# Designs tried in a protein design run: designed miniproteins, single chains, continued (5). Part 68

Each design is a single chain, and the fold is of that chain. pLDDT is the mean over its residues in the fold that is shown.

## One batch from the design tools (miniprotein)

Design m18507
Fold by ESMFold2-Fast:
Structure m18507 (fold): chain A 68 residues (1-68)
Amino acid sequence: SEAELLEKQKEALAGQAVGAVKVELGVEGEVVDSSIGKTVGSALVRADGKLYRVTIDRNTGEITIEPV
């Protein structure tokens, strides 16, 4: 179903975002907001009292992390 696919996509995005923050910054994070577009997934991650925007290109798999 569409709802099941969206749930799996959100879980995958959350995992990728938290994983990227852990690999790049060495801190455990939590996803506080997320959105999934056709070409880009975006998550707002709170880690060590700071907010980071994690952007994932859905075609290339490229991940960008920027402090908010």
Scores: mean pLDDT 81

Design m18508
Fold by ESMFold2-Fast:
Structure m18508 (fold): chain A 69 residues (1-69)
Amino acid sequence: MNEETRKLAEEVLVLIQEAKESDEEERKKLIERLSKLLGVPKSKISEVLNSPSHEEFNKKLEELLKEKL
């Protein structure tokens, strides 16, 4: 993995963790940032964050990161 991809992956993971712990307004801002960073629709980021289980969240997150990083 190159340095740019590693930094992007780290930034994405930090933003996802912040979004999970944030209130609704802050979460919307973080979703927009993640959407721009990964080049995916905000709805796809929301689907990952709103996963009903921790296991499903991890699977969707892994799929998203594998496609982009």
Scores: mean pLDDT 75

Design m18509
Fold by ESMFold2-Fast:
Parts: structure tokens; C-alpha cells; sequence
Structure m18509 (fold): chain A 65 residues (1-65)
């Protein structure tokens, strides 16, 4: 979905900015806040889980970089 792809890119950008500006723990908090927002906006639970898994993998990749 173009909407899903856009949202994922926006979330990754915010997580990366938090990591660059305030470090790993800030990136984790940003990730958790993004997941809360997806649920609050009414995204289906399966999509929230899939997006959360992609963000967790992305977070781990940032930590290894």
C-alpha cells in the first residue's frame, strides 16, 4: 500500500532523527510512541504488528551502524 509505505518511511525518519539527536534510548521511545499512534489512529492490529516488527529490525540496524 502506498499509504503504508509512506507511513513506514515517516516513522523510520523520526526514529533516525531521534537516534542522531538524542541517542539509542530516545530512538526506542520514539518507536514506542509511533506504535501507540498507529493503534490510536485505528490501524488493523495485524498491520500494527507487521510495522512494529519492521521498526524493531530498523532500530537494531541503527544500533549496529
Amino acid sequence: SPERERRLAEMKERIEKAYAEHGFEAAVQTLLEEIRRLRAEGWPEQQVRDLANELLLYKDELDRS
Scores: mean pLDDT 86

Design m18510
Fold by ESMFold2-Fast:
Structure m18510 (fold): chain A 79 residues (1-79)
Amino acid sequence: MATKEDVLRAAERAAAGLPPELAEILRRVAEELAEELDGKSPDQVATALAGALMKDPRVSQEEASRAAAAVGRELRRLV
């Protein structure tokens, strides 16, 4: 249900509330996955982003969950 443009917008909004390093990683991961996430629900987008963020050794499980949850919240405002 989210478009790829909605995913990118939500990630940018979520990134504004995160520490700089985590924000940069989130933006990169969102750009890499945006096309694959087109047509997904906010919860599906959040789950996919959490999994992808956890692949970066600089990101803890809690940081990935926090960033993904923030994107999900911003997406629910857009769709």
Scores: mean pLDDT 83

Design m18511
Fold by ESMFold2-Fast:
Structure m18511 (fold): chain A 63 residues (1-63)
Amino acid sequence: MVSVEELREILKQLKEKLSPEQFEELLQHLLDLLNEALSKETDPEMKKKLQEHIKLVEEELKA
């Protein structure tokens, strides 16, 4: 599983390569996947990491 810092760097690189519309679509798709993973996860540590990733993606969508 990628760390929050690794995900942040990946998103920065993708933001430079993609159009704003393509980047927003990617973030929406990531958010859907992370929320689905969170709903199926039973491990508390993994739930916490998924919630941190969700928060990062939501903050990028608001920017």
Scores: mean pLDDT 80

Design m18512
Fold by ESMFold2-Fast:
Structure m18512 (fold): chain A 72 residues (1-72)
Amino acid sequence: SSLLEQARTIEANTEALVAQAEEQAAKYRAEGAENPSKREEYLKKAEFYEQMKKAVRERGKEKVEQLRAEAE
């Protein structure tokens, strides 16, 4: 069904966004380690992307469950 196809698309897009957020978090953690004067700023940016990753996973899961429920 089109609803199950939409659910699969949302799952794939969610995984891609999670991967992107994890990459950004890792980048800022590394930059924070290499730049003591801006360490706290970079660590806060890394934390922002970790929270974004969590929110993206939660939102994606909710949408997928909603679409699957509507599909039967």
Scores: mean pLDDT 86

Design m18513
Fold by ESMFold2-Fast:
Structure m18513 (fold): chain A 61 residues (1-61)
Amino acid sequence: APSLEQLIRALKLLERLGYNPLTVDPAELTEEQLRELAEELGVSEEEAREIVRAAQALLTG
């Protein structure tokens, strides 16, 4: 599971890249968007998708 620090970094990164963290659909992220997020977070594309899901759950829970 992603750490709280990693989730906070992901939220800030999404906003910096022009995404709305509350409305972005992690399942609909393109290969290029996942690659961008993965590179910036220092994780795999699969991990980047799961981090985005977890970050949204943190905001909406």
Scores: mean pLDDT 78

Design m18514
Fold by ESMFold2-Fast:
Structure m18514 (fold): chain A 85 residues (1-85)
Amino acid sequence: MKIIITAKDGKVVELEVPEELSVEEAAEYIVKALKELGVEISYEEAKKVAEQFADEEGKISAIRLGQGIIQALRDKGVEVEVKVE
């Protein structure tokens, strides 16, 4: 699946992601997405965000990863729009 992140300044970040991720994989994608937008986050902070969006089996869908990226950016004071395709 593709996650498309659009920042208020018009910057677009596109991520190719699996349909299902582990918490650890989702944390790495959160770090990558925020870094592409010029926002610093530690792996440990990203993992805490990913854990909030995991199901009972510790899996995260691409849609829930998109929500986690929005939350991580919001926690850093950055507003974005996210689309999952």
Scores: mean pLDDT 85

Design m18515
Fold by ESMFold2-Fast:
Structure m18515 (fold): chain A 112 residues (1-112)
Amino acid sequence: DIEEVLRRIEADLARVREKLRAAEINSAQELADLLEELALNTESPLVSAALFTLSEVARGVAKGLKFSDPYTAKLAEKIKEALNTPDHEEKVEKIMELVEELVKLLLDERLS
């Protein structure tokens, strides 16, 4: 049931946003660890997969890795942009935009 899937995605995204707002996010390593923890505690497989993907990219940023894949390189740059955002609410919204983009991509692949 697609309506049930969409409802679970919406609920999990709202929970992730609140958890990000409550957390201190001062480094790519802290972001990677937080996203991994959120993924493990997320019921929606699509939201969990998006969080794990973003966690791995953030972990790569923390290690100073250069990404050869253009899409992953774009995600890495957006993560750096979010981490350099001084306002915490704006930082959280930038991170949530990346999570939502990944969820949409995974959902579009499943529906096609």
Scores: mean pLDDT 87

Design m18516
Fold by ESMFold2-Fast:
Structure m18516 (fold): chain A 69 residues (1-69)
Amino acid sequence: VEQLTPEEIEAAGRAFLRLRQSIRERKLTPEEMKEILRKWKEGMSDEEIAEWLGIPVEDVRILKRIMER
């Protein structure tokens, strides 16, 4: 089982908080979020997803690791 380090768990918590704040500030709709997630699964770069979500690319990487397992 792939486990996150304690530091990665804390980073993930901060990433989720920043994501929630960005969604609220950018007024992203559920449909826009579904489209972003679809494009991410289709191989869009972490950097492009970071721009679409309005969060740092490091946050995208940690969130991806959590969502995969």
Scores: mean pLDDT 74

Design m18517
Fold by ESMFold2-Fast:
Structure m18517 (fold): chain A 67 residues (1-67)
Amino acid sequence: MKKLLLVNSSDREKGEKLAEELAKKLGMDDYLVLTGLSPEEAMAKAKKIEKEKGIEVIVVNADVLLG
């Protein structure tokens, strides 16, 4: 199954750096960085992508993970 990493961050540059590093470490096929979403909105978007494309999506909220 294709795996997508979805990183939600208030800072796009910070989110992109984190996404690149985590995608490499976790063996993800691709990543997508979103800004300005709540954790609930990020999860809703991930579920939509999983349902429509039949891929696995892993969500990381960068602001929560990094403190």
Scores: mean pLDDT 78

Design m18518
Fold by ESMFold2-Fast:
Structure m18518 (fold): chain A 58 residues (1-58)
Amino acid sequence: MKKEWAQKLVQAGLQAAKLGDLDHAKELLEKARELGMPEEEVEKQLKKAEELSKQPPV
């Protein structure tokens, strides 16, 4: 149950980063951590979000 919500927050965060909204992406990933996402996984997703935010929006 909690893991499913954390995964949805990760997906939403990565989508926000892709749109250039890194601040919103970071907020969503912090919420995923609060819901029990391992810190290692959150760090990995944060790094991916930063990479996505550097790409120009299509």
Scores: mean pLDDT 76

Design m18519
Fold by ESMFold2-Fast:
Structure m18519 (fold): chain A 68 residues (1-68)
Amino acid sequence: KEEIEKLFNRLKELYDKYASADEETQKKLREEIRKIVLELSAKAPSADEIRKFTNEVAKLKKEAQKKR
């Protein structure tokens, strides 16, 4: 659904910003990321969807760390 797609795209944007951000900005981005992850979890209709989103978030975190 469009809402889930928008949230996922926003999450990708935040992780891209996180990779190039300073420590203070990273703290703010972590809070924003947490809010979006919680919203995605609330909107996911099944455990399988939640698992897929969790795996994708883990991939984004790993990619952000490698870009540093």
Scores: mean pLDDT 71

Design m18520
Fold by ESMFold2-Fast:
Structure m18520 (fold): chain A 80 residues (1-80)
Amino acid sequence: SELRKRAEELAAQAEKAFAEGKYEEALELAEKALELAEQAGDTVLAGRAKGLIAEALKKLGKTEEAEALFAELAAASAAL
């Protein structure tokens, strides 16, 4: 699907931005990747994007928002 392919490209761009210390850019790209992954029904890719969002939020000092997403991901992992 074109949505899934674009979500994968955005997630990869978010990972690169994060590795380069561009946390605000990484957050924006990861949020766009999540939207497209959810539209495509790709739960694995959505989880990858949420993980990137949480890590970027943590680096930006938004600790409470990051912890909420990490808890959500842990609960989703435990349910499988």
Scores: mean pLDDT 85

Design m18521
Fold by ESMFold2-Fast:
Structure m18521 (fold): chain A 58 residues (1-58)
Amino acid sequence: GEEEMKEKLREAALEAAAQGVPDDVIRNAAIAALEAIAAGASTEEALAAFKEALEKEL
């Protein structure tokens, strides 16, 4: 559900922050994940979009 997706994205963002990823990079990655969700993506697809966005900016 929506809460499950938000919780997984929050956990991924906190993990990235703990690893020293800059807040701007995490924010942009979170936006990419939210856009994927808005387009009908699953939780796993949204998490993949988040990780891909992090990789592009790192």
Scores: mean pLDDT 79

Design m18522
Fold by ESMFold2-Fast:
Formats: C-alpha cells, sequence, structure tokens
Structure m18522 (fold): chain A 70 residues (1-70)
C-alpha cells in the first residue's frame, strides 16, 4: 500500500522513495524525509499523507514539513 511504501521509505531515509510515495519532486522528497527523520515516523507519514492530498500551496506545506509545523 502507499502507506506501507511511505513508512519503509522514511525508515530507510530514501528521499527518492519518499518523493514517489508523496507524489512530489525529489527536492521536496528530501524535505519530507528529513522531517520524518527529525520528528519521527508518525509525523513523517502525516506530512506525506498531506502532500498526497494535494493541499493548495503544496510548496508551503512542504516548507512547514521541513520546519515547524502548526
Amino acid sequence: SAGAAASAALVAGDAAAVARAAGVTPEQGKILADYGRRHGGDSGLAAIAAARAGNPGGEALLRKAGGQPP
């Protein structure tokens, strides 16, 4: 499943796999992978799920995922 693939990618720290799971660019995948590494797998999975949902202003969401989320 997409969630299982995202979880495995976060555990591995594989930014390219995270990017594929989230449906974002490789650069954005690095931000999400770093976020999961710093804040834990549950936070990383939530960030990937939000990115996949096509949040308006996905770049702003990914910047928040790389920094301090609300």
Scores: mean pLDDT 65

Design m18523
Fold by ESMFold2-Fast:
Structure m18523 (fold): chain A 76 residues (1-76)
Amino acid sequence: NAMAKQKRVEELIAEAKEHLRRGDEAEKNGDLDTAIEHYERAMELAQEALDIDPNNIEASALLIRAAVGLVTLRRK
């Protein structure tokens, strides 16, 4: 059980990182709609990881980074 939860958290973190990277890339290229979609997805995945492991520092950091990206982007 614990091993399955740990693997799920790792999967969610990996997927959140990929969406954050794609969001950053889309923002750099001026594709604001794509950047918003990826930042929102990264936040959802990071939150799911935190729902499983509330003390996961990496998931928490990803959530904050994606949220900052989204907030900053929507003010442009």
Scores: mean pLDDT 86

Design m18524
Fold by ESMFold2-Fast:
Structure m18524 (fold): chain A 60 residues (1-60)
Amino acid sequence: MEELQKEIDEGIRDIVRAVALNLARKMLERGESPEKIKEWLKETFGLSDEEAERIVEEAK
């Protein structure tokens, strides 16, 4: 049972990263600062500083 939950959690994480990356790209296109996008991603998706920074850098 725990293995199924882990697979679901991993799938959700991958979807969250994809959505966060697309949103970060759109926010950068609108002129939002990378720092504000990073903080918003942390608050909205519960991402760590490192994860949010990687997504913002990838979105550039």
Scores: mean pLDDT 76

Design m18525
Fold by ESMFold2-Fast:
Structure m18525 (fold): chain A 88 residues (1-88)
Amino acid sequence: HMDVSDQLDLEQTAADLKGLVEEIRKLMAEIERRRAAGQDTSELEEKLANLVTAAGILIAAVRFSGAELTPELKAAVDEAEKVIRETV
């Protein structure tokens, strides 16, 4: 089953990946700031792990969909994979 609605979901997936990347970058910056201030980062690190997991699930869904990647979706996946590597 693949119709116009399913095709539109690929654009939503690209937008979701971009949103996750921005939130991951924000959390990484906040974790760094709090560590510099000697503050507890445990809650932020847990949130970061959850966002990384969500991004990984979306990347896997794109790969398993077998869909032809648009340049925009490919860029979103590439950026998400890069940011995930920066969290390790």
Scores: mean pLDDT 78

Design m18526
Fold by ESMFold2-Fast:
Structure m18526 (fold): chain A 79 residues (1-79)
Amino acid sequence: MDEAGRLALEIEAELAMARMYVALAKRFNDKEAAEKALELVRRARRLLEEHRDKLPEEEVERLREEIRRIEEAVKKLLE
């Protein structure tokens, strides 16, 4: 993979784990799982923003939208 492909895959892996913890939090009403999802999505956002110059702009916007959706889901679970 090129550098951009590897970075996108790393961010997607963090987001996949965050989605898994969101699903667990919904299934079991588990605040600890929701907090783990929040940590993972924050890590993905930090990685994206630190390295955004290495990714095509359309890929950055796609990943930002995915991050936003997961953050909103976690926020609802923690309210």
Scores: mean pLDDT 84

Design m18527
Fold by ESMFold2-Fast:
Structure m18527 (fold): chain A 88 residues (1-88)
Amino acid sequence: SLLEEALEHAKLATEYALQGDIEAFSRHFTRALTLLRQVEDKEKQIEGYEEMIKLFEETLKQIKDPTIQSMIKSRINFLKSEIKKLKE
């Protein structure tokens, strides 16, 4: 499903963030967003964003680099904003 494929890309993004590969993180993050935006079921799309937030918050606990921490925090805030828009 689109949701499952999106979450696989979100997981790959976290793996690249742990390696310090910001470009690969951003590429897989963007792919996950593109796939989630195609999920027509609003509740499932929200579930996808919530699972991405959970993955990124867990990954953030393992990141020591302040630049990578800032990048992940920015993406978490963006995903929270997307959920808010869908709930309105």
Scores: mean pLDDT 89

Design m18528
Fold by ESMFold2-Fast:
Structure m18528 (fold): chain A 56 residues (1-56)
Amino acid sequence: MPSPQELLDEMRRREEEGDYRGALRWLVEALRAGGLSVEEASDLAERLSEGQGRAG
Protein backbone atom coordinates (compact mmCIF):
# COMPACT_ATOMS: atom_id res chain seq x y z
CA MET A 1 0.00 0.00 0.00
CA PRO A 2 1.36 3.49 -0.75
CA SER A 3 2.59 5.53 2.21
CA PRO A 4 0.95 8.88 3.10
CA GLN A 5 4.10 10.59 1.79
CA GLU A 6 3.79 8.85 -1.60
CA LEU A 7 0.13 9.95 -1.79
CA LEU A 8 1.13 13.55 -1.00
CA ASP A 9 3.86 13.41 -3.67
CA GLU A 10 1.24 12.35 -6.26
CA MET A 11 -1.01 15.20 -5.06
CA ARG A 12 1.81 17.72 -5.67
CA ARG A 13 2.52 16.23 -9.09
CA ARG A 14 -1.13 16.66 -10.09
CA GLU A 15 -1.14 20.24 -8.75
CA GLU A 16 1.95 21.00 -10.91
CA GLU A 17 0.07 19.61 -13.94
CA GLY A 18 -2.88 21.94 -13.17
CA ASP A 19 -5.07 18.93 -12.33
CA TYR A 20 -6.59 20.31 -9.13
CA ARG A 21 -9.36 17.68 -9.14
CA GLY A 22 -6.76 14.92 -9.30
CA ALA A 23 -4.71 16.64 -6.59
CA LEU A 24 -7.79 16.77 -4.31
CA ARG A 25 -8.41 13.03 -4.86
CA TRP A 26 -4.84 12.23 -3.81
CA LEU A 27 -5.18 14.54 -0.78
CA VAL A 28 -8.29 12.57 0.29
CA GLU A 29 -6.35 9.28 -0.08
CA ALA A 30 -3.49 10.68 2.04
CA LEU A 31 -5.98 11.76 4.72
CA ARG A 32 -7.54 8.25 4.71
CA ALA A 33 -4.05 6.78 5.18
CA GLY A 34 -3.78 8.74 8.46
CA GLY A 35 -0.57 10.62 7.62
CA LEU A 36 -2.08 14.12 7.77
CA SER A 37 -3.23 16.31 10.63
CA VAL A 38 -6.61 18.05 10.29
CA GLU A 39 -4.76 21.39 10.04
CA GLU A 40 -2.45 20.14 7.25
CA ALA A 41 -5.38 18.70 5.29
CA SER A 42 -7.38 21.93 5.68
CA ASP A 43 -4.45 24.11 4.53
CA LEU A 44 -3.74 21.91 1.50
CA ALA A 45 -7.43 21.79 0.50
CA GLU A 46 -7.68 25.61 0.72
CA ARG A 47 -4.52 26.00 -1.40
CA LEU A 48 -5.84 23.61 -4.08
CA SER A 49 -9.24 25.35 -4.11
CA GLU A 50 -7.54 28.74 -4.58
CA GLY A 51 -5.38 27.32 -7.38
CA GLN A 52 -8.44 25.92 -9.15
CA GLY A 53 -10.23 29.28 -8.80
CA ARG A 54 -7.29 31.17 -10.31
CA ALA A 55 -6.93 28.66 -13.16
CA GLY A 56 -10.65 28.98 -14.00
Scores: mean pLDDT 76

Design m18529
Fold by ESMFold2-Fast:
Structure m18529 (fold): chain A 83 residues (1-83)
Amino acid sequence: AERAIELLREAKELLETVKSPLAKGAVGGLEAAIRLAEQGKLREAAVAAEAVAETLRRSSKDEKSLEAARLAEEAARLLREAA
């Protein structure tokens, strides 16, 4: 779970450098996923992280947002494996 939380934090930091309403919303989603993971709600955290990754991949074209989506997707996989 620690590695997944680190990946979610990395994704959040990348998105915080992107000045867009979509990136701001995605940061909120990642914060929710981090909170759920810290509470041991690993399955719910994985769902939240996957939702953020899906939104970013579908709606973003910039490299930072796509990298954040990749990190969130990897975090979701690790959270599912730990659950």
Scores: mean pLDDT 84

Design m18530
Fold by ESMFold2-Fast:
Structure m18530 (fold): chain A 60 residues (1-60)
Amino acid sequence: MSAEEYVEQAGRALRRGDYEEAVEYARKALELDPENEAARQALAFALRALGKDEEAEKVA
């Protein structure tokens, strides 16, 4: 699986409101490509939606 594939999964999870699943996929994307901006933004958005603003600021 590619980083882009995990970013797509994170985006779908965000669209459904499955924020915890979105965090999981975004983290997997960053494991494969740490410089992936889309993955960082997806992770930050999901963390903010879960009320984890401090963690979101560190990854965005």
Scores: mean pLDDT 81

Design m18531
Fold by ESMFold2-Fast:
Structure m18531 (fold): chain A 92 residues (1-92)
Amino acid sequence: SSAMALELADLLLSLQSRGASVSAETEGGTVRLTISGLSPIEITGLALRLIGFGLDGLEVKIEISGDTLNITIGGLSPADADLIVARLQASQ
């Protein structure tokens, strides 16, 4: 839903405000995110929150590679996916 997309965008923007690097791209209702600059504890906490979002209706896949978190989010409308990416890019 658009509400979940906005909540997700706000979460990601909060990470950028804490000094994390967040890169986002979209493909047909799927958002791919690369997040770096988080500690291992912060990565674990974020991953648990994103799993919670997945249980609430988003298709979330999470991969941790060292200090980098790679996230794939599906089940969005293309408009909602574009909204997330646009909001993140506007703050960079």
Scores: mean pLDDT 79

Design m18532
Fold by ESMFold2-Fast:
Structure m18532 (fold): chain A 75 residues (1-75)
Amino acid sequence: APVRLSPLEAAVLRLLLDRGVASVRELAEALGVSQATVSRALNRLEARGLVERVPGRGYRAAPVDEIAARLEAAF
């Protein structure tokens, strides 16, 4: 089954897909929530392999890379 996301986790992932890379601060400001709330959502997404840490910059979405790897393995 596909991973199920909370509304906040889905919103964080959508922003990362739209922006490419974003910091915890930028995500918190865009979503109107605390940095602690965003950090918890990012930790859950990272544990599922859906986001990657970018040293010095923040985070980016990983699903596109995972999907691409799966498609190459199927062909």
Scores: mean pLDDT 73

Design m18533
Fold by ESMFold2-Fast:
Structure m18533 (fold): chain A 64 residues (1-64)
Amino acid sequence: SVDESFEREREQYIKDGEEAHKKAIEAKKNGDLNRASAYATAAMLLYSMAGEFEKARKALKDVE
């Protein structure tokens, strides 16, 4: 159904956002601030597409 398709898509955005967020944190720990910012921006966009705005804000904050 349409609702099941939206739920599956939302779950995928959360998973992709979590992976990007993890990579952002790892890049920051390694001192790669350009890579950290790129991954944090990707995580922010993916979380926002899922409606997870607090996770989106935290992804950006974690690399500041």
Scores: mean pLDDT 86

Design m18534
Fold by ESMFold2-Fast:
Structure m18534 (fold): chain A 76 residues (1-76)
Amino acid sequence: MMEEARKLLEKAKKAFEEGNLDEARRYVIFALMLAPKDEEIRQEAFGLLEEIVKKDPSYQPQYDAIKKNVEYMQAH
């Protein structure tokens, strides 16, 4: 599971570098779904989501929703 999540983050970073922000966002979400309690995966995933929002602020509501859902899963 963690290895699969790391591979998804690598794909997300590559998509981000290529300017494909939507594809990068999808890979980040999949990585978080596979390893929602892994602190290292969460830190990298949210870091990349913040960079996506900086390039395209229209992703801010999606970022806020993802953060809320992950925080809820950590608390429960």
Scores: mean pLDDT 79

Design m18535
Fold by ESMFold2-Fast:
Structure m18535 (fold): chain A 60 residues (1-60)
Amino acid sequence: GPGLYRAVKDLKSSAPGFLSLKKGELVEVLEERSDGLAVARSLETGEVGVVGMSLLERIE
């Protein structure tokens, strides 16, 4: 669901609209999709893009 997550590994994406993240980078998930992707914002860069939910760990 929406909320605060962290990246579990480094991810560099060359695909348009996808987020590049560093391991441990904090992101806010804005919308979770049924295909296992999410629209998220990096809290470090402010960049908004698509990321796989399998690459994120929820912070509760």
Scores: mean pLDDT 80

Design m18536
Fold by ESMFold2-Fast:
Structure m18536 (fold): chain A 63 residues (1-63)
Amino acid sequence: YQQQVRELVQKAEEAYKKGDYDSAIKHLDEAIKVVEQAPLPPEVKQEWISQLESMKKEIEKEK
């Protein structure tokens, strides 16, 4: 799960660097779904989702 989330975040960062904000947001949304489905404690899920949503908001501001 951590590796899958990391790979999706890396893809989002790569898209952001290329100016492809829509793809960056899409990859972050996929990472959030992976976290939601992971068998993790609710506290850990909330922390990861909050970080991913924060990244998504920053990218949305750049559009």
Scores: mean pLDDT 78

Design m18537
Fold by ESMFold2-Fast:
Structure m18537 (fold): chain A 60 residues (1-60)
Amino acid sequence: MVAELLDKAVEAYEQGKLEEAKKLVREAMALARPDWETTDEEAEAMIKVVLRARASRPEA
């Protein structure tokens, strides 16, 4: 579930929907860490981390 929200956030980011992408990351982080507040800067950093992970994923 969290991974799915992060994937959707990356897709939104690539479509130029920056605010939607950050909102999706904040929702994913709230599910993963409900006792921790995620900032906009942290949300954007998470999008970049997911992008790098997807770019370097091994082929089948």
Scores: mean pLDDT 72

Design m18538
Fold by ESMFold2-Fast:
Structure m18538 (fold): chain A 69 residues (1-69)
Amino acid sequence: MKIKIENLDDVGKLAGEDPEKGAIAGVIYSKYNEPIELDEETYQKLVEEAKKLIDRMAADGRAGAAALA
């Protein structure tokens, strides 16, 4: 399944479905800075990268939800 992220509104839509998916989509959109259409395999790779980053940030306590908002 293709996951299409054109802007922050699409990120918000994914966050409404699943906050974790929204956070991952936000990281992806921020990295590419342009509309992107991802296949599931590419999305899975970026999910792994985003999860590792989120987990590390949570462990460090440097960036919580408040720092991202």
Scores: mean pLDDT 63

Design m18539
Fold by ESMFold2-Fast:
Structure m18539 (fold): chain A 130 residues (1-130)
Amino acid sequence: GEEQELLEKAKSIVLKLAEKLNVNLSEEEILSIAKEAVTELIKEQKSEENLIKSTALSLSKYLSDSLPPSPELNRTLAALVLAVASVFELDEQEQTQVEVLKKKYQSPEVEQLVEEYVKLFLELKEELKS
């Protein structure tokens, strides 16, 4: 069914993002993140292009909740959210949160990570159109 196809696409996106972030996730964790992303997409009645956005934000939340806080993790998660903001349309609340992150995480290291994640998101958007 359509929901199962979205779930398989979301799982693929989680895997590619996890590889880029150098994070090792179990099959159960990948499935959990993918299910949350698909549920949010359906609930908000958004187009399939927003699956990448929903998946990246679900992964960011999962990692923030599951891993010990560190400056490295905080920079990586901030860069991921900033990259989402660069590629996808944001609502007013999401835009406000992004402005806070932009002020807090101004460094060449974060800028480099944002560019790498933006490139990945653009590649994923083209794959979803195929």
Scores: mean pLDDT 84

Design m18540
Fold by ESMFold2-Fast:
Formats: structure tokens, sequence, C-alpha cells
Structure m18540 (fold): chain A 70 residues (1-70)
């Protein structure tokens, strides 16, 4: 996929995960965060190098969001 499209998809996944985590218990939030991180990793692995970089960036941001919320 294009880097622009990959960025949009990665941001959508992160935004949805963060919203779900904020509405969940701490244990549910950990599971949601881990699931979203795994999804970003899987999509990044299937992407072009430019697309992978976008997924890795949003994954790092999601890991920071998880640390801030838990």
Amino acid sequence: MSAEFARAVARYIRDQAVARMKASTPEEAKAIGAEAVAQLDALGAQSTPDGRAEFEREKAELEADVAALL
C-alpha cells in the first residue's frame, strides 16, 4: 500500500484502540492495546518499506498511549 494510505490506516487503528482502552477496565485496556499493537505489526510486515515505517511510528505512539493510560 502507499505510505499515505498506510498512515491513514495506522492512525485509524491507533485512534480506535485508544478510544476503546479509555472506555475499558485496566485489564481490558491492556488486552486491547496488545491486540492493536499486534495488528499494526502484522500490517507493517505486509507493507512496503515506506508503509512499514508509518505502522511502526503509530505502534510506538500506541505503546506510549498504553503506558499513559495504564
Scores: mean pLDDT 80

Design m18541
Fold by ESMFold2-Fast:
Structure m18541 (fold): chain A 63 residues (1-63)
Amino acid sequence: PAPLSPREAAVLGLALEGLSQREIAEELGISVATVSRTLRRLIAQGYLRRDANGRVHRGPRAA
């Protein structure tokens, strides 16, 4: 699998811990827009998925 950037890996880890986009942004010192874009990329690449209730889970590529 393609390696994640350090920022992508950090966002992935915090999202899997159940942090909101705002909490991840505050923790990493980045904008909520950057977090949102990174989460969309991680979902598109299969590292994360959303269920019918909007909760984020580990995707098929995040072993």
Scores: mean pLDDT 75

Design m18542
Fold by ESMFold2-Fast:
Structure m18542 (fold): chain A 81 residues (1-81)
Amino acid sequence: REEQLEKAVEYLVLGEIALAEGNYEEAIRYYEKAKELDPSLEGVAYYNIGKAYLAMGDEEKAKEYYQKGAELGNKLAEEAL
């Protein structure tokens, strides 16, 4: 249980590194893996997937994922709308 959370957090960090490097599709895959390992991170993962789509210039998908994150109570996703 704790090992899965730790691994999920590692995937979130890898996603942020991939975003910083411009590897947006890889970042999205890491965020998807994070929420699969720990469903409690689903809101955070949706917010970060929204950031990746925004960085790719896909404002429509970014807004869609921010909405999903906000519905799960993620405050950063709510503020991004």
Scores: mean pLDDT 82

Design m18543
Fold by ESMFold2-Fast:
Structure m18543 (fold): chain A 65 residues (1-65)
Amino acid sequence: SMAEELREKALELFKEGKYEEATELLVELAQMGHHREVGEALREIEKIDKEKARKAEKAVVRSVL
């Protein structure tokens, strides 16, 4: 699905060090209502870098409130 493709793209961007672009895609997914895919991506990012995952989660929460 498109949501799964965007989730994978966000993870690839993160692995490439493009943290801002990865976070923007997660924000877009959350705004579209794909909260499960966002949660899954944040969990994968947390395994790699807990601080970056925390920052991305804060941005997502701020964008949907």
Scores: mean pLDDT 84

Design m18544
Fold by ESMFold2-Fast:
Structure m18544 (fold): chain A 59 residues (1-59)
Amino acid sequence: SHMDAVLESLKRAIDTLTVEEAKQLADAALRHFEQRYTPEEVERLKAALDEAIAEKEKA
């Protein structure tokens, strides 16, 4: 789906960025998603992005 493709792209970007950059990217992306997606979709995107960032923080 379009949402899945966007999420995969963001996860890949997060993997290549620093923790600080990843947090900034995720925040910006979520603000745009809140305008375009349903609350359920936004919550799924937020959870996935939070997990990706948490993994970077643990490293």
Scores: mean pLDDT 80

